# Ledger of designs, part 42: designed miniproteins, single chains, continued (4)

Each design is a single chain, and the fold is of that chain. pLDDT is the mean over its residues in the fold that is shown.

## One batch from the design tools (miniprotein)

Design m13428
Fold by ESMFold2-Fast:
Structure m13428 (fold): chain A 55 residues (1-55)
Amino acid sequence: SSLARQLTITQFRLLALRSERYLYERIGAPQSEIEALEEEARQLEKQAQELEQQL
C-alpha cells in the first residue's frame, strides 16, 4: 500500500482507539485496560508522525 494510504488507515485507527478509550472511561473499565488503549494510541501516533515525515 502507498504511504498516504497507510497514514490514512493509521489516523482512522487512532481515532477509533481514542473513541474506545472515551467509552471505557465512561463505563468505569479497569485502569489497566484504559492504560493499554493509551499505550496503543501512543504507538499509532508515533507511526502516523513517521509516515507523515516520509510523505
Scores: mean pLDDT 84

Design m13429
Fold by ESMFold2-Fast:
Structure m13429 (fold): chain A 95 residues (1-95)
Amino acid sequence: SSEDKKLVEKAIELLEEALRLLSPHLSPEELKKIRELIEKAREYLKNGDIDTAKRLIQEALNLLVDAASKADLSDEERQQFTRLAGSILGTLQRL
């Protein structure tokens, strides 16, 4: 549905924001892998494959969560990431 596409698009936008926040703390290899997952999610969204796009977003979020847990984040960065991760999960749960 158009509503489901909007939710996936919102999840991708939040995921991009989370990636931007964590990018200084990621290796080039981690950054590339997460970007590839996000680009694939956008491709499947354009083709109307909501289920595959959702799975790819979940995989990218899991990688960001793992990276954040190992990174030396400031309190402000950690709080912001936690809010973004929660918003992404909440958006995906509505699908």
Scores: mean pLDDT 89

Design m13430
Fold by ESMFold2-Fast:
Structure m13430 (fold): chain A 84 residues (1-84)
Amino acid sequence: SSRVRELEVEAMEIPEEQQTQTYELHATSDDDRVLVTITPLGPTSSGPQTVLARRGELVSFTVEVKPGAKRQPLIVRVTERSYT
């Protein structure tokens, strides 16, 4: 089964000339290994990203920043599913 959640993540502090922003979140699944799909819903052209994570692991992801969207919080949809 998959678990879906939406949350607002704050941008990590980056130099103003950067064209990308990095965000972090924890995997929440109790499974030993999970596929974490992060779908940006905010002002970015970046599409969904999928990473393999362990239970409770801190996952980092990077998105392209639209002009005028620098250092703004990003709403993301997170889908977690067991890795089989």
Scores: mean pLDDT 70

Design m13431
Fold by ESMFold2-Fast:
Structure m13431 (fold): chain A 90 residues (1-90)
Amino acid sequence: AEVLVDTDKDGVAEGERLRDAILANKGKELTVTIRKPVAPGADPEAVAEGAAAAVVGAAKALGVDAEVVEAEVLELGDDTAVVKVTIKLS
């Protein structure tokens, strides 16, 4: 399963699409493609970690345990990054 979401500058993943995808995919892996604001010259590894933390935090807020399987920066621009995060939901 795959879903596209945006996060705010504080690293919080938002959106009904993410909520619905997490709830529909309990016990499965979920791939989340995240668009997030970044500062110019942001470190790709830190950007990926922040995106993964935002998705895990969103799952935890819904009472769903999540483990990060993979996080990868697909695009890194001057003000926006696109990160692919795969999580395993319990």
Scores: mean pLDDT 76

Design m13432
Fold by ESMFold2-Fast:
Structure m13432 (fold): chain A 86 residues (1-86)
Amino acid sequence: MDGDGVITKEELLEELKKIVGDKLSDEELEEFTDKIIKFADLDGDGVIDEEEWKALSEAFDTDGDGKVDFDEFLKKLAESYLESLK
């Protein structure tokens, strides 16, 4: 795992399995992970760096407390994805 403030596809996939792994197949989880990476990945390198994560956090931090719960953020994305599959 990358401890340099970078979120890899593997790390994101593991977190998504905890949140929606019982609702989505492994293939759907991989596709969802790729969609999140593509949404956040400004450089096109397939990795979410600190600046990309900060941009996402700011987009979802409506309270202005400077913090976005990673699990809450992923749940919101998962709800949107599940709606698109329904």
Scores: mean pLDDT 65

Design m13433
Fold by ESMFold2-Fast:
Structure m13433 (fold): chain A 65 residues (1-65)
Amino acid sequence: EKINEKKKKIEELQKSYDAEAQRERDTLLAEGERTDPVTFWTAGNLVVVAKQVELDLEIKKIEEE
């Protein structure tokens, strides 16, 4: 098994998930500024946490291959 390939996949996933989490959070915060900033701020934080959990599961899946 090529260790470098697994590391590359993990790095790409980390970058992808971080970018997606930030975009989703920014979108929710922008919407919240117009309607309910407290609720959307909380939802944005939950999105970031959920993306981190998904990333951890994907990393484990790759490592267990």
Scores: mean pLDDT 74

Design m13434
Fold by ESMFold2-Fast:
Structure m13434 (fold): chain A 90 residues (1-90)
Amino acid sequence: KKEEILEKARKQAVDIFNKASEEARKLGDEKAAQQARTAAYGIENAMKRSLDAAIALAEHYASDTRNPLLQKAAEEAVKILKKAKEEIEK
């Protein structure tokens, strides 16, 4: 059950960053697309270490104003990951 909550949160967070990468690519911003793709891989790897590591990484991207698509994606990922943490702590 805890494992299912973590896996769902991981998949949703990774999907958000992958969608941001696709949006950036459609706009012709290959640099922003690559940054979002890198963030997706980063979140997947952080989740293998801990949920807190994934939250910290997503918060880091949410604070970076240089890529608005990545920032918006990171804000949504933070919400999903923090909700998963609340469900696990119940």
Scores: mean pLDDT 84

Design m13435
Fold by ESMFold2-Fast:
Structure m13435 (fold): chain A 72 residues (1-72)
Amino acid sequence: SDAIEGAATLAYTALKEQGRDELAEQTRQDVLAALAAGDYESAARTIQDGLELAGRPDWARAARDSVLRSGR
């Protein structure tokens, strides 16, 4: 889903901007693994956690909700 890819990219970019390159890559890999398993709840949680760790809790909630809505 474009919405899920957007949320995942947002988390990755925010973590990179905070200098947390290893966590950004791990977050991206964990999201891809969760999506491959059809586990949208884990994907949403991983994106939320990444954005919160990047200092963007305001984005975290919106991104989580977007992923969960896309998982239908």
Scores: mean pLDDT 82

Design m13436
Fold by ESMFold2-Fast:
Structure m13436 (fold): chain A 105 residues (1-105)
Amino acid sequence: SLELFKQNLEQLGEELKARIAEASKLGPEEARRAVRAALDHYVSLVVERAKLMKDIGENIEKVRELIEGVLDELIAFAGKVSDEAASLVQRARETLGYTFEEINS
């Protein structure tokens, strides 16, 4: 269901926020690697769930809206941590956008 998808997406977002906050305690190179690894994992899980939502015939526009809402919150959170973290999350958002267009085609 869309409500369960939303809850799962929000939970994954909170886990990512925690990892970004933990990474902020590291040196710059280690922080970058940790944030990138966490984002790669997050993107993979969101893509997997979005594909499942498409396969069960859920409203794809609503799936997109939920993903974009959580990404907006993640970008805002990352910006409070560092400009680099915000930039990395923004790049992940762009990657998710392209992947979502492929899933929806």
Scores: mean pLDDT 82

Design m13437
Fold by ESMFold2-Fast:
Structure m13437 (fold): chain A 61 residues (1-61)
Amino acid sequence: MPDEEEIKDALLEIHVAVLILAMKRHGIPLEEGKAEITRWAKKLGLEDKVPEYIARLEEAL
């Protein structure tokens, strides 16, 4: 069974994937996407992963 920490990581992964889809579909600015990822990572205690997810976001757009 996944630990609570693994569930939080999975939630951030899903959130980033959905955010990328929304940004492509609705033309959301990159800076807004970066701010959203940072906010979610901080809330989940995964601030260390912010650079990785921002890089993924920039590459996907």
Scores: mean pLDDT 79

Design m13438
Fold by ESMFold2-Fast:
Structure m13438 (fold): chain A 59 residues (1-59)
Amino acid sequence: SVEELARELQRELDIPEERLPELREEVTAAYEGFLAVGFDEELARRMARMLVRLDWEFA
């Protein structure tokens, strides 16, 4: 689920709980975006993870 992905990224990137709502929103937006362009659920999840991780790790 999107919630599980957000929680996993929070732990991996050491994001404080105060920023979890922001991370959750970004994960949701990315996932829904990839679904909207025709990616299947599994691929959309993987692409959302990669995009959000890249943004938070290097920005």
Scores: mean pLDDT 83

Design m13439
Fold by ESMFold2-Fast:
Order: sequence, then C-alpha cells, then structure tokens
Structure m13439 (fold): chain A 99 residues (1-99)
Amino acid sequence: KEELIKKIKEAGDKLAATVSPEARAAIQLIVDSVIEAIKEAKDNFIQRVSNALVGATLRAVGDIIELEKTDPELAKEVRDAVLQAVREISKIIEEYEKK
C-alpha cells in the first residue's frame, strides 16, 4: 500500500509542478481522494480505488464547467491537467494489480 501511495503522490506532484494553481488544486483533490481510498479499502480494493478516482473526477468536471463560464482558457488547462492525472493514476493502479 505505501509504495502505491508514494507512486501516486510523486506522479501528482510532478504534474502539479508544471500547471496553474487552479489545475494544481484539481490534481491534488484527485490524488488525495485516491490515497484516502487506498488507506481505507479492506475488501474490493481495485473497485473502491476506481470508484474514488471516478468520484473525484466528476467533482473536478463540475468545477471546470463553472470555471468555463468566466475563464474558458483556464478551464481548458484544468481539464487537460485532470485528464493527464487520471491517466497516470489509472496506469499506476493497473501496474500494482499485476504484482
């Protein structure tokens, strides 16, 4: 569990270092939600972690839709950052399941 948490944190931090504060906040929300699910999951580990990733992504999408009304360029940046974070985290989880 700790090695999985470390890999997810490192991926999130690396992505967050290159984006706006708003995109960083969205990435951090997804990372924190997934890490919390990893810590709490006793049964159906992959399903619980996957559900947390989906839930955090849906919350981020809601925030992006609201941001697009006032700053469509920033909304696009946050959306692109969220999509990259989801892809990297999903890959880390898949690789962990195979070991």
Scores: mean pLDDT 81

Design m13440
Fold by ESMFold2-Fast:
Formats: structure tokens, C-alpha cells, sequence
Structure m13440 (fold): chain A 85 residues (1-85)
């Protein structure tokens, strides 16, 4: 049986779908180069103590990567939810 989707569950699923699309865009941009740039960005992001600054940096990276605004917002909403847990 399909369980009724709560707004929270739907938001998390949209965020996970956005993560999957981001991974595909990184691979499509240039095999190796895009992945290397993403790894470097991830390492820099982990060193940022301010969560709001991390969200803004991730938003900028996702836009430069060519992600749709809807996917960017879903990704950021998922990360904000995880951080608040």
C-alpha cells in the first residue's frame, strides 16, 4: 500500500531528487573535471562554520552548475531540515 505523503515527506523526497539531478549535472559538465571541482567545493563547504553562509555558497554553486531554481530550493530546504534535527 502507498502511504499518504505528508508535506514533510514530500519535501524530503523533492530534496533527494534535487541531489540526484545535481550529481547528474556534475557528471555531464565534464567527466573528471566537474567531479574534481565538486569535491573541492564540498571540502571548502565543510570548513564553513556558518550554516547560512554554507547554504548561500551551495545555492551559488548549484546555479553555476545549471540547476533549476525549483531544484535548488528543494535541495536547500532538505539541508536546512537535516541541520535542524
Amino acid sequence: MFYPETPERERRLRGLEAVARMERLIREKSPGEGEEEAIRFGEELEQEDDFEVRLERLREFARELGMEEEDIEALLALLEEIERL
Scores: mean pLDDT 72

Design m13441
Fold by ESMFold2-Fast:
Structure m13441 (fold): chain A 88 residues (1-88)
Amino acid sequence: MEAERARREMEEAIARMNQVVADTAAQLTALDPAAQAQADQLRADNAGAIKEIRRIGEERGPVVAAELARQALDTTQGAGDALIAQAK
């Protein structure tokens, strides 16, 4: 039950990270069409973070992975916000 809840929290955080990246990339390229490379890098960084979270979940369990996913979501949101602020 605890592991199932943690896995759900991890997957919800991952889904939110993907949504933040999609929204940020769309907004960034709308503000600056030359920012496509930055949008692509944000997507690549997000994919790498998700892969690492899943690896930790397999090695250390879903509770640790859920905590890392929440931290990664905060990091991704902050990075996206900074890119948008720089493009404005």
Scores: mean pLDDT 84

Design m13442
Fold by ESMFold2-Fast:
Structure m13442 (fold): chain A 79 residues (1-79)
Amino acid sequence: EKAEKLVDEAIRAIEAGDFDTALELGKQAVDELAKLSPKDPVKAFALLMTLVFAFIDAGRFDDANALVKYFNEKVKEYE
């Protein structure tokens, strides 16, 4: 699963303290989650929240907020 793999990779980058790579991977994950949302909205939301809370736990509140906003913009492209 592309979305799940990208979420896992982003979280690993957060754990490594590589926040620039984590945000890049997080945006890629959000692109895949937006594609997933019309097919499986529950799974898309759960993976998005997993990613967002990982950034919050790391104190990266602006990055977490940016990913939520990016998701809201991207889901409109797949409706």
Scores: mean pLDDT 84

Design m13443
Fold by ESMFold2-Fast:
Structure m13443 (fold): chain A 93 residues (1-93)
Amino acid sequence: ATLQELQKNQGLNGKKFTVSADNTLTYEGKSYKLTVSGNKTTLPAAFVKALNLTSVNDLVLVDQQGKKYTGISLSESGLTVSGVLTAGEYTIK
C-alpha cells in the first residue's frame, strides 16, 4: 500500500475540530483546553488519549488557509504542535 492509501485508512484522516478565541478545542462534541506558549500550542493529554495518538508523527493539522501544523513533542502533558492555533476550523491529515 502507498502512504496515501495508509492515510485514507486512518480513522482520523479528514476529521475536523474547531478552536475558539479562548483556546478551547471542540472535537466530536467534547471540549479540550489548549495551552499556548510562545509560537507553540499543546493539545492536552485527554485529547491525545481520545485520538489514540502515540507519536508526534501521528498528527498533521491544516487550518482554513492551508497552513500545516506538525507534532514536535509528545509528553504526559500532551502533544505540542508547531505554531499557534488561532480561532478557526482545523482538519486532521
Scores: mean pLDDT 78

Design m13444
Fold by ESMFold2-Fast:
Structure m13444 (fold): chain A 74 residues (1-74)
Amino acid sequence: GGTLTLVASKPLKSGMKFEVNGVTFTLALGPTSALLLGYIDGKLVGYRATVTSPTTAVVENVPDELAGTATEVA
């Protein structure tokens, strides 16, 4: 597994969408944690995200095909 870095042009918030390798994920900010949620092969998947700055977050232990940088979808 690799690391996926989320990069936004504005402060991170719940409902923000990020695209990597044709998959669209939605950011969900909870009171004590953040999740990156999406569908892969029709199945709901969720990855733990760590907010590293107002506009960036990191998701560790993703499949290699999801490793790299995901940019905010307009």
Scores: mean pLDDT 83

Design m13445
Fold by ESMFold2-Fast:
Structure m13445 (fold): chain A 68 residues (1-68)
Amino acid sequence: SAALAQSQAELDAADEFMKQVGKALKALDNKDYETLKKLPLDAISIALSFHGSKSAEEARKKAEEIKK
């Protein structure tokens, strides 16, 4: 079924995204901004939400600043 193939692709994409979030968390802990800049904005944003950001909006703005 095409629906089952789509569901598997969504799970695989979620696993890959969570790996990127893990890389962002490690980069933040190590202050490795060069590695952090190479990661997707959404992964950086989620990682920043665990690093003292007061809101999802604040985390997003910090992620955008890092990606500049």
Scores: mean pLDDT 79

Design m13446
Fold by ESMFold2-Fast:
Structure m13446 (fold): chain A 60 residues (1-60)
Amino acid sequence: GPSPGGAAEGFGKETGKSTSDLPGDEAARLISKRYGLSLEDAGGAAGMGSTGTGLSSAQR
């Protein structure tokens, strides 16, 4: 299934924006809405995007 890191990568490709270009809470909310993740999972995805590490494998 999709991973939080994959969602952050997909968000960047879809929108042409890095999650670091947005406030963390805004990025998490958009990823949650876009990919149907919980806000907690989307927050993790946004964090992964900003750190640039761990953009793979599901933690669920």
Scores: mean pLDDT 59

Design m13447
Fold by ESMFold2-Fast:
Structure m13447 (fold): chain A 78 residues (1-78)
Amino acid sequence: HMEKVLVLGGAGPEGLETARRLLAEGHQVVIADKSPERIRRALAELPEAEGAVVDPSDTEKVRELAEKYGVDRIVSVV
């Protein structure tokens, strides 16, 4: 079953590896990070993913983001 997964800290090395694996498994991926620059670089490597700027420590904003994108699962790598 295809899920839509939000990867918190997804623009860092560990998050990028997680996002790559999820995409390879056929899932939709939203890469979330506090840095627009890191997201831009991550999307250059994984153009099939979506990017979103959010502070991973802001639990309310993360929840709002997950609801906005219709996320099925959140994976944190921070």
Scores: mean pLDDT 83

Design m13448
Fold by ESMFold2-Fast:
Parts: sequence; C-alpha cells; structure tokens
Structure m13448 (fold): chain A 61 residues (1-61)
Amino acid sequence: MPSVAELFEQAVEAVVNKDIEKLEEVLRQLEALAAAHPDNASIAALVRDVKEALAKMKAEE
C-alpha cells in the first residue's frame, strides 16, 4: 500500500492528466486508509478533495 504522501502525489498527477480511472484508484486507496485512521483529519480532507475533483471531472465528460 502506498503512503499518504505517495497517494497525494498520485492524486495530483491524475488531476493534472485528467486521468479519471487513476484518480478513482487513488480515492479507493485513500478511503481504505481513512477507514484505518478515522481521527486523521489530513486523510479525511484529501479524500474530500479527491471526491470533489472526480465529481468536477465527471461533470465535464
């Protein structure tokens, strides 16, 4: 499993490249990590930001 930092970098790359499939993969891994660390606000914020990015990208498809 990649680290939070690696998942953050992958999410940024996917958004820049408009790679919806990759961003969905990153979101799945982040949601699993958030479930393991429910009190970690940084992971929760990243999950929210990735969901917002995905919603915007899908709305433009």
Scores: mean pLDDT 79

Design m13449
Fold by ESMFold2-Fast:
Structure m13449 (fold): chain A 58 residues (1-58)
Amino acid sequence: MKVKIELLELTEDHAVFRVSGDLKKGLEIVKKEGKEGGFEISEIKEVGDEVIVTLKKK
């Protein structure tokens, strides 16, 4: 798979993912999965050629 999504942290109120490879597809997947779990995107941070996505329950 040319998209790599790695769970870095998970608590009852937030989740943090590292996305690498196809960032557009990875972000779409994280957003969709987050919505299914009752999370929304709180922060997107670029770290070199990767993106760290923070999701929060609201």
Scores: mean pLDDT 80

Design m13450
Fold by ESMFold2-Fast:
Structure m13450 (fold): chain A 91 residues (1-91)
Amino acid sequence: REEELEKKQKLEEEASELTRKAGEALRNKDFETALKYLEELAKLAIESKDEDIMEYAIRVLEEAAEVAKLQGDEETAKKLRELAKKVEEEK
């Protein structure tokens, strides 16, 4: 239905914006801010109950965890992997 499609598009836009903000924080090595936006992304995905949005969030969280690991923050990388697992378990 058109209303469901419009709602999904809005959620995808919100997920994209959170991903962009988290990416900017990661580039600045602001891991606390990045984690905050990625936690909001995980929550949005779980509350959406949309498989595509949840899969997107899992992939973003895993990519962000790899970036944090490569930048030397293994603790943030671990937390991001745990968030990705939490989203996967809610599917």
Scores: mean pLDDT 83

Design m13451
Fold by ESMFold2-Fast:
Structure m13451 (fold): chain A 108 residues (1-108)
Amino acid sequence: FSRRALEADRWVEEAGRRIEEHLKAAWDSTDPEERQKHAEEALRIAEEVAKRSGHPLKDEALKLVQEAADIAVAGGDEESRKRMLELVRQATGLLGGGVDSKVVEEEK
């Protein structure tokens, strides 16, 4: 493994944590403007990761983050919050979850 491959994996994981952090901040905010701001920042981070990764599933990952952002802005119960976090983790897994061919084969 090259140093660049390890750095790329760490970068995707770090981006995933930042996306989750912003969506949690949006969820915990009572101000609609703060909720929207955090949701937009999470989506911006996801778009940057998708552009840099060049991954075949980048558009699917972006769709998952968009759904999570929509949930964060709308709010809801504990079940909605869990779904939001699950969507972020699925998106991060698609972008940094190892060999694409193996992920696709198992996800079938």
Scores: mean pLDDT 72

Design m13452
Fold by ESMFold2-Fast:
Structure m13452 (fold): chain A 95 residues (1-95)
Amino acid sequence: SAREEVVARAEEAGRRAVERVKADPEASQAEIDAVEAGAREIVALVREGASIEDIESLTAAVVDALLGTGSKGAEKAAEEMERLGREVIRAVEEA
């Protein structure tokens, strides 16, 4: 189904986002955990049929929390969360 395809794309995008953050030598476990948690929440929203606005709001909240830490890995983790949100929104729009 179209929803199952969107969920699969969201899961794949989330996995890649986590892998890219893990590849950053400046990323702490806290940044990795935050991106993993954010990815899981975005996938859950897609499974529930949430709106694009809900996905945007969750993405922005995670990005703001990451950037608020001021840590060295925060910028890369935030960039990967923004990328994840955009990829998931595109998948929803294409469905």
Scores: mean pLDDT 86

Design m13453
Fold by ESMFold2-Fast:
Structure m13453 (fold): chain A 100 residues (1-100)
Amino acid sequence: MFSEEQKKRARELNRRNTAAIAGAKNEEAYKKYDEAGEAVGLGKAAVDYVKEGHISAAENLREVMAELKAEKADNSEVQKAADDGEKAVEEALKEYEEKK
Protein backbone atom coordinates (compact mmCIF):
# COMPACT_ATOMS: atom_id res chain seq x y z
CA MET A 1 0.00 0.00 0.00
CA PHE A 2 1.13 3.58 -0.59
CA SER A 3 2.41 5.44 2.48
CA GLU A 4 0.99 8.88 3.32
CA GLU A 5 4.34 10.35 2.18
CA GLN A 6 4.04 8.59 -1.23
CA LYS A 7 0.42 9.82 -1.61
CA LYS A 8 1.50 13.39 -0.80
CA ARG A 9 4.31 13.18 -3.39
CA ALA A 10 1.89 11.80 -6.01
CA ARG A 11 -0.55 14.70 -5.41
CA GLU A 12 2.30 17.24 -5.63
CA LEU A 13 3.59 15.71 -8.90
CA ASN A 14 0.05 15.63 -10.35
CA ARG A 15 -0.46 19.32 -9.51
CA ARG A 16 2.93 20.31 -10.98
CA ASN A 17 2.31 18.27 -14.13
CA THR A 18 -1.22 19.70 -14.63
CA ALA A 19 0.03 23.28 -14.19
CA ALA A 20 2.99 22.72 -16.56
CA ILE A 21 0.84 21.10 -19.29
CA ALA A 22 -1.77 23.87 -19.04
CA GLY A 23 0.94 26.56 -19.22
CA ALA A 24 -0.56 28.34 -16.20
CA LYS A 25 1.37 31.52 -15.37
CA ASN A 26 -0.54 33.00 -12.41
CA GLU A 27 -1.63 31.71 -8.97
CA GLU A 28 -5.37 31.67 -9.77
CA ALA A 29 -4.82 29.64 -12.96
CA TYR A 30 -2.46 27.24 -11.12
CA LYS A 31 -4.99 26.68 -8.33
CA LYS A 32 -7.81 26.11 -10.87
CA TYR A 33 -5.79 23.50 -12.82
CA ASP A 34 -4.43 21.86 -9.63
CA GLU A 35 -8.01 21.30 -8.43
CA ALA A 36 -9.02 19.91 -11.86
CA GLY A 37 -5.93 17.67 -11.81
CA GLU A 38 -7.11 16.16 -8.52
CA ALA A 39 -10.52 15.41 -10.10
CA VAL A 40 -8.82 13.79 -13.13
CA GLY A 41 -6.64 11.66 -10.81
CA LEU A 42 -9.68 10.47 -8.84
CA GLY A 43 -11.51 9.52 -12.05
CA LYS A 44 -8.56 7.57 -13.46
CA ALA A 45 -8.01 5.70 -10.17
CA ALA A 46 -11.74 4.82 -10.03
CA VAL A 47 -11.62 3.43 -13.61
CA ASP A 48 -8.52 1.35 -12.70
CA TYR A 49 -10.31 -0.04 -9.61
CA VAL A 50 -13.33 -1.03 -11.77
CA LYS A 51 -11.01 -2.83 -14.22
CA GLU A 52 -9.44 -4.72 -11.29
CA GLY A 53 -12.91 -5.64 -9.92
CA HIS A 54 -12.58 -3.43 -6.82
CA ILE A 55 -16.02 -1.88 -7.34
CA SER A 56 -16.45 -0.65 -3.74
CA ALA A 57 -13.10 1.19 -3.91
CA ALA A 58 -14.11 2.73 -7.27
CA GLU A 59 -17.47 3.89 -5.82
CA ASN A 60 -15.64 5.49 -2.86
CA LEU A 61 -13.36 7.48 -5.22
CA ARG A 62 -16.40 8.39 -7.34
CA GLU A 63 -18.08 9.79 -4.20
CA VAL A 64 -14.93 11.82 -3.31
CA MET A 65 -14.89 13.19 -6.89
CA ALA A 66 -18.59 14.19 -6.57
CA GLU A 67 -17.80 15.96 -3.27
CA LEU A 68 -14.94 17.87 -4.95
CA LYS A 69 -17.30 18.82 -7.81
CA ALA A 70 -19.88 20.15 -5.30
CA GLU A 71 -17.20 22.02 -3.29
CA LYS A 72 -15.76 23.67 -6.44
CA ALA A 73 -19.08 24.51 -8.16
CA ASP A 74 -17.62 27.78 -9.56
CA ASN A 75 -14.55 26.05 -11.06
CA SER A 76 -15.49 25.03 -14.63
CA GLU A 77 -12.31 22.92 -15.05
CA VAL A 78 -13.24 20.80 -11.99
CA GLN A 79 -16.83 20.46 -13.26
CA LYS A 80 -15.59 19.24 -16.66
CA ALA A 81 -12.94 16.89 -15.17
CA ALA A 82 -15.47 15.36 -12.75
CA ASP A 83 -18.09 14.93 -15.52
CA ASP A 84 -15.49 13.32 -17.83
CA GLY A 85 -14.35 11.04 -14.98
CA GLU A 86 -17.93 10.03 -14.13
CA LYS A 87 -18.55 9.11 -17.79
CA ALA A 88 -15.33 7.06 -17.91
CA VAL A 89 -16.32 5.18 -14.71
CA GLU A 90 -19.81 4.44 -16.12
CA GLU A 91 -18.26 3.06 -19.34
CA ALA A 92 -15.78 0.94 -17.33
CA LEU A 93 -18.63 -0.42 -15.14
CA LYS A 94 -20.66 -1.28 -18.26
CA GLU A 95 -17.68 -3.17 -19.76
CA TYR A 96 -17.07 -4.97 -16.42
CA GLU A 97 -20.73 -6.10 -16.21
CA GLU A 98 -20.69 -7.26 -19.86
CA LYS A 99 -17.60 -9.44 -19.20
CA LYS A 100 -18.88 -10.92 -15.89
Scores: mean pLDDT 72

Design m13454
Fold by ESMFold2-Fast:
Structure m13454 (fold): chain A 93 residues (1-93)
Amino acid sequence: SLKEEFLKIAEKAYEKISPYLTPEQKKRLDEALERLKNAETFEEMKQALSEFVNILLEHAEKEKDPEKAAEIRNVIREFIGEYVKALLKKKKE
């Protein structure tokens, strides 16, 4: 299902970003993932995914190590690419 694809994309991004996160940052992302898991409508899924991406962008901007910041941005770019691919695939069905 589309929700299962979105969850896989988000969880993949979370696993890649996890080494760069503080406990507080992990809690915020865990809450966004929980909202995605509990989303019942496409609009709720979009809102949860938007929140997830915004949290990652905020963390990339606040990261003081430029190499870590670049890696976070790479994870965000990959996430967005996979999300767009999932939407395009669903639209063609």
Scores: mean pLDDT 80

Design m13455
Fold by ESMFold2-Fast:
Structure m13455 (fold): chain A 90 residues (1-90)
Amino acid sequence: MLVKSIRTEEVAPGRRAVGVGIAWDDPELADKLAKAALEGARAAARVSGSSVGAVLYQDDDGTIHFEIVGPRLTPESREAGLKAAQEALK
């Protein structure tokens, strides 16, 4: 069964970061992924100047995938988000 965890934070007035973690039959991993996704969303929100949501999910081969959404995302904000999420997973 897919397990989903969601973490949210207001990073500045009117600006939010949302992290979602999804894992197969592992609620602890789902929460760890949600925390890392939130760090990615925070970093991307700081660069873009807008609210950002990020998702980290593990597939059946153990690969972790990163998806990010928000208004006015640029390659720079997406790279900042990915780097922050990767550091949070260490």
Scores: mean pLDDT 84

Design m13456
Fold by ESMFold2-Fast:
Structure m13456 (fold): chain A 108 residues (1-108)
Amino acid sequence: SKLERLREELINLLEEHADQLVKWAQEAKAEGDSASAELLEQAANEISTAALDVKIGGLKRAIERIEQAQARVNEAISLLPEGRATRLSAEVAESLARLKAIIEEIEE
């Protein structure tokens, strides 16, 4: 069904987003931004759990976890030097726009 395809697409996008958060965490750690790295790793775990919530039909819980993860990402960005903060903020905004579009289509 269309709804099943959209849910699978959301799961795939959440797993992709979690992988990207892990990559950003490793980059932050390599640059000495350990506090930002820890927050990004925590956000990645929340997004991975949100994907599991979607798989069991818990869309509302998944949305709450995405919001919680984004709060951690925003805190991580606030701890980075201006140039890196601006770059990460732009990359995160693009990923979140894709997630938001699929969620809105599922809810309609």
Scores: mean pLDDT 88

Design m13457
Fold by ESMFold2-Fast:
Structure m13457 (fold): chain A 56 residues (1-56)
Amino acid sequence: MLRIYVDGKEIVNEEYNPASEASAYTGAELLLIGASVDGKEAVVELTELDLKLEAK
C-alpha cells in the first residue's frame, strides 16, 4: 500500500500490489516530489526525483 500524506492530509492512497506496481510506482514517485515540496521533507520539484530512489 502506497499512501502519501502532507501535513496530515492523504494526498495519494494507492493499494500496493506487487503484480501491478510498475506503473503505479512511477505515478507515486512523481507525486512524492509534490508532497515533499509542500514542506514534508523540503525537496524541490525535480524530474530527477525518481533517481533519488536508485541512489541508495
Scores: mean pLDDT 42

Design m13458
Fold by ESMFold2-Fast:
Structure m13458 (fold): chain A 69 residues (1-69)
Amino acid sequence: SEFDELLKQLLEAVKAGDVEKALELYEEIVRKFPDRRDRRFALALAVWAAEEYGREDIKRALEERERSL
């Protein structure tokens, strides 16, 4: 599904340390899949990946973006 493909791309961006791309992909997911559950799942998964790969900057950026949406 498009949702699964965007999630995979988001996780790859997080793993690579690409802050701008991770935020862009998260915003695309929020725009295309406005359901609160899908948004929460995408955020939780991306934050988990950021923690696993030591990407504190991406974790903070994602959490801040969610608060502003």
Scores: mean pLDDT 82

Design m13459
Fold by ESMFold2-Fast:
Structure m13459 (fold): chain A 91 residues (1-91)
Amino acid sequence: DAAFRALLEAAVAFGRELARLVETALTPEQRERLEELTERLFDALRARDAAGAEKAFAEIRELISSIDSPEREAVLAALARLEAAARAFLA
């Protein structure tokens, strides 16, 4: 399934960009919240819960947007690509 492969590729790319942000800019509380939100996102994707995935994406985007870091824009771009791949996968 091309949509599933695209989703996995986007997830790997997002994780790589996110790792740079986590290393340089997150407080322990922000890191914990991000881990909770990403777990909710992947649980929603596994369950094919489009509404749950949409909510998780919005909350992750809000958290990342609140972080003052040069890595922020790259992470947001990778998140947008992951969201597009997830929408295609869930359709």
Scores: mean pLDDT 86

Design m13460
Fold by ESMFold2-Fast:
Structure m13460 (fold): chain A 73 residues (1-73)
Amino acid sequence: SLLDKAREIGILWGEAVKAAREGDMQKAKELVDEAVKLLRDMLRETASATEEQIEAYVEKVRERMLKILEKLQ
């Protein structure tokens, strides 16, 4: 369900924050990529948007997530 995907994204983000704080940026980036994949799938199911618009939005979210994690180090 969409709610299950949203919960999983939240869990993956929390794990990414923990990994970044522990100094494991490789693990943090892998978790962000997993969260972004779920976000992309969720947007494809729900958004009245083109694939190009979805990809542009997802990339901006990924960049923001990574910048937040870098500041935790």
Scores: mean pLDDT 86

Design m13461
Fold by ESMFold2-Fast:
Structure m13461 (fold): chain A 96 residues (1-96)
Amino acid sequence: MVDEVLKKLTELILKALRSDDPEEIKKISQEMVKLIKENKDEARKIIETEENLFIAVVIEDMERDPDFLSRLIEALRMNLEEYLEWQKKRKELEEK
């Protein structure tokens, strides 16, 4: 059950990463949010136990912010290292 939810979420993330259409990315984000809400216990287990940190972070952040995927895709087109530094600075500003 957890593996099925993980596979579906991973497929949606990969589909969004291949898309150049903001409307398609929005549709994928809505589908991910729906899947997480319908399978909340499985999503929580994935976040807690998943060895693939990229997938775990996307699922966790999508649960909190449905626009996260669009911002992540834009950031990944820049540089992964720069993206991680930006995310860290943003968290520091929100935490004082």
Scores: mean pLDDT 68

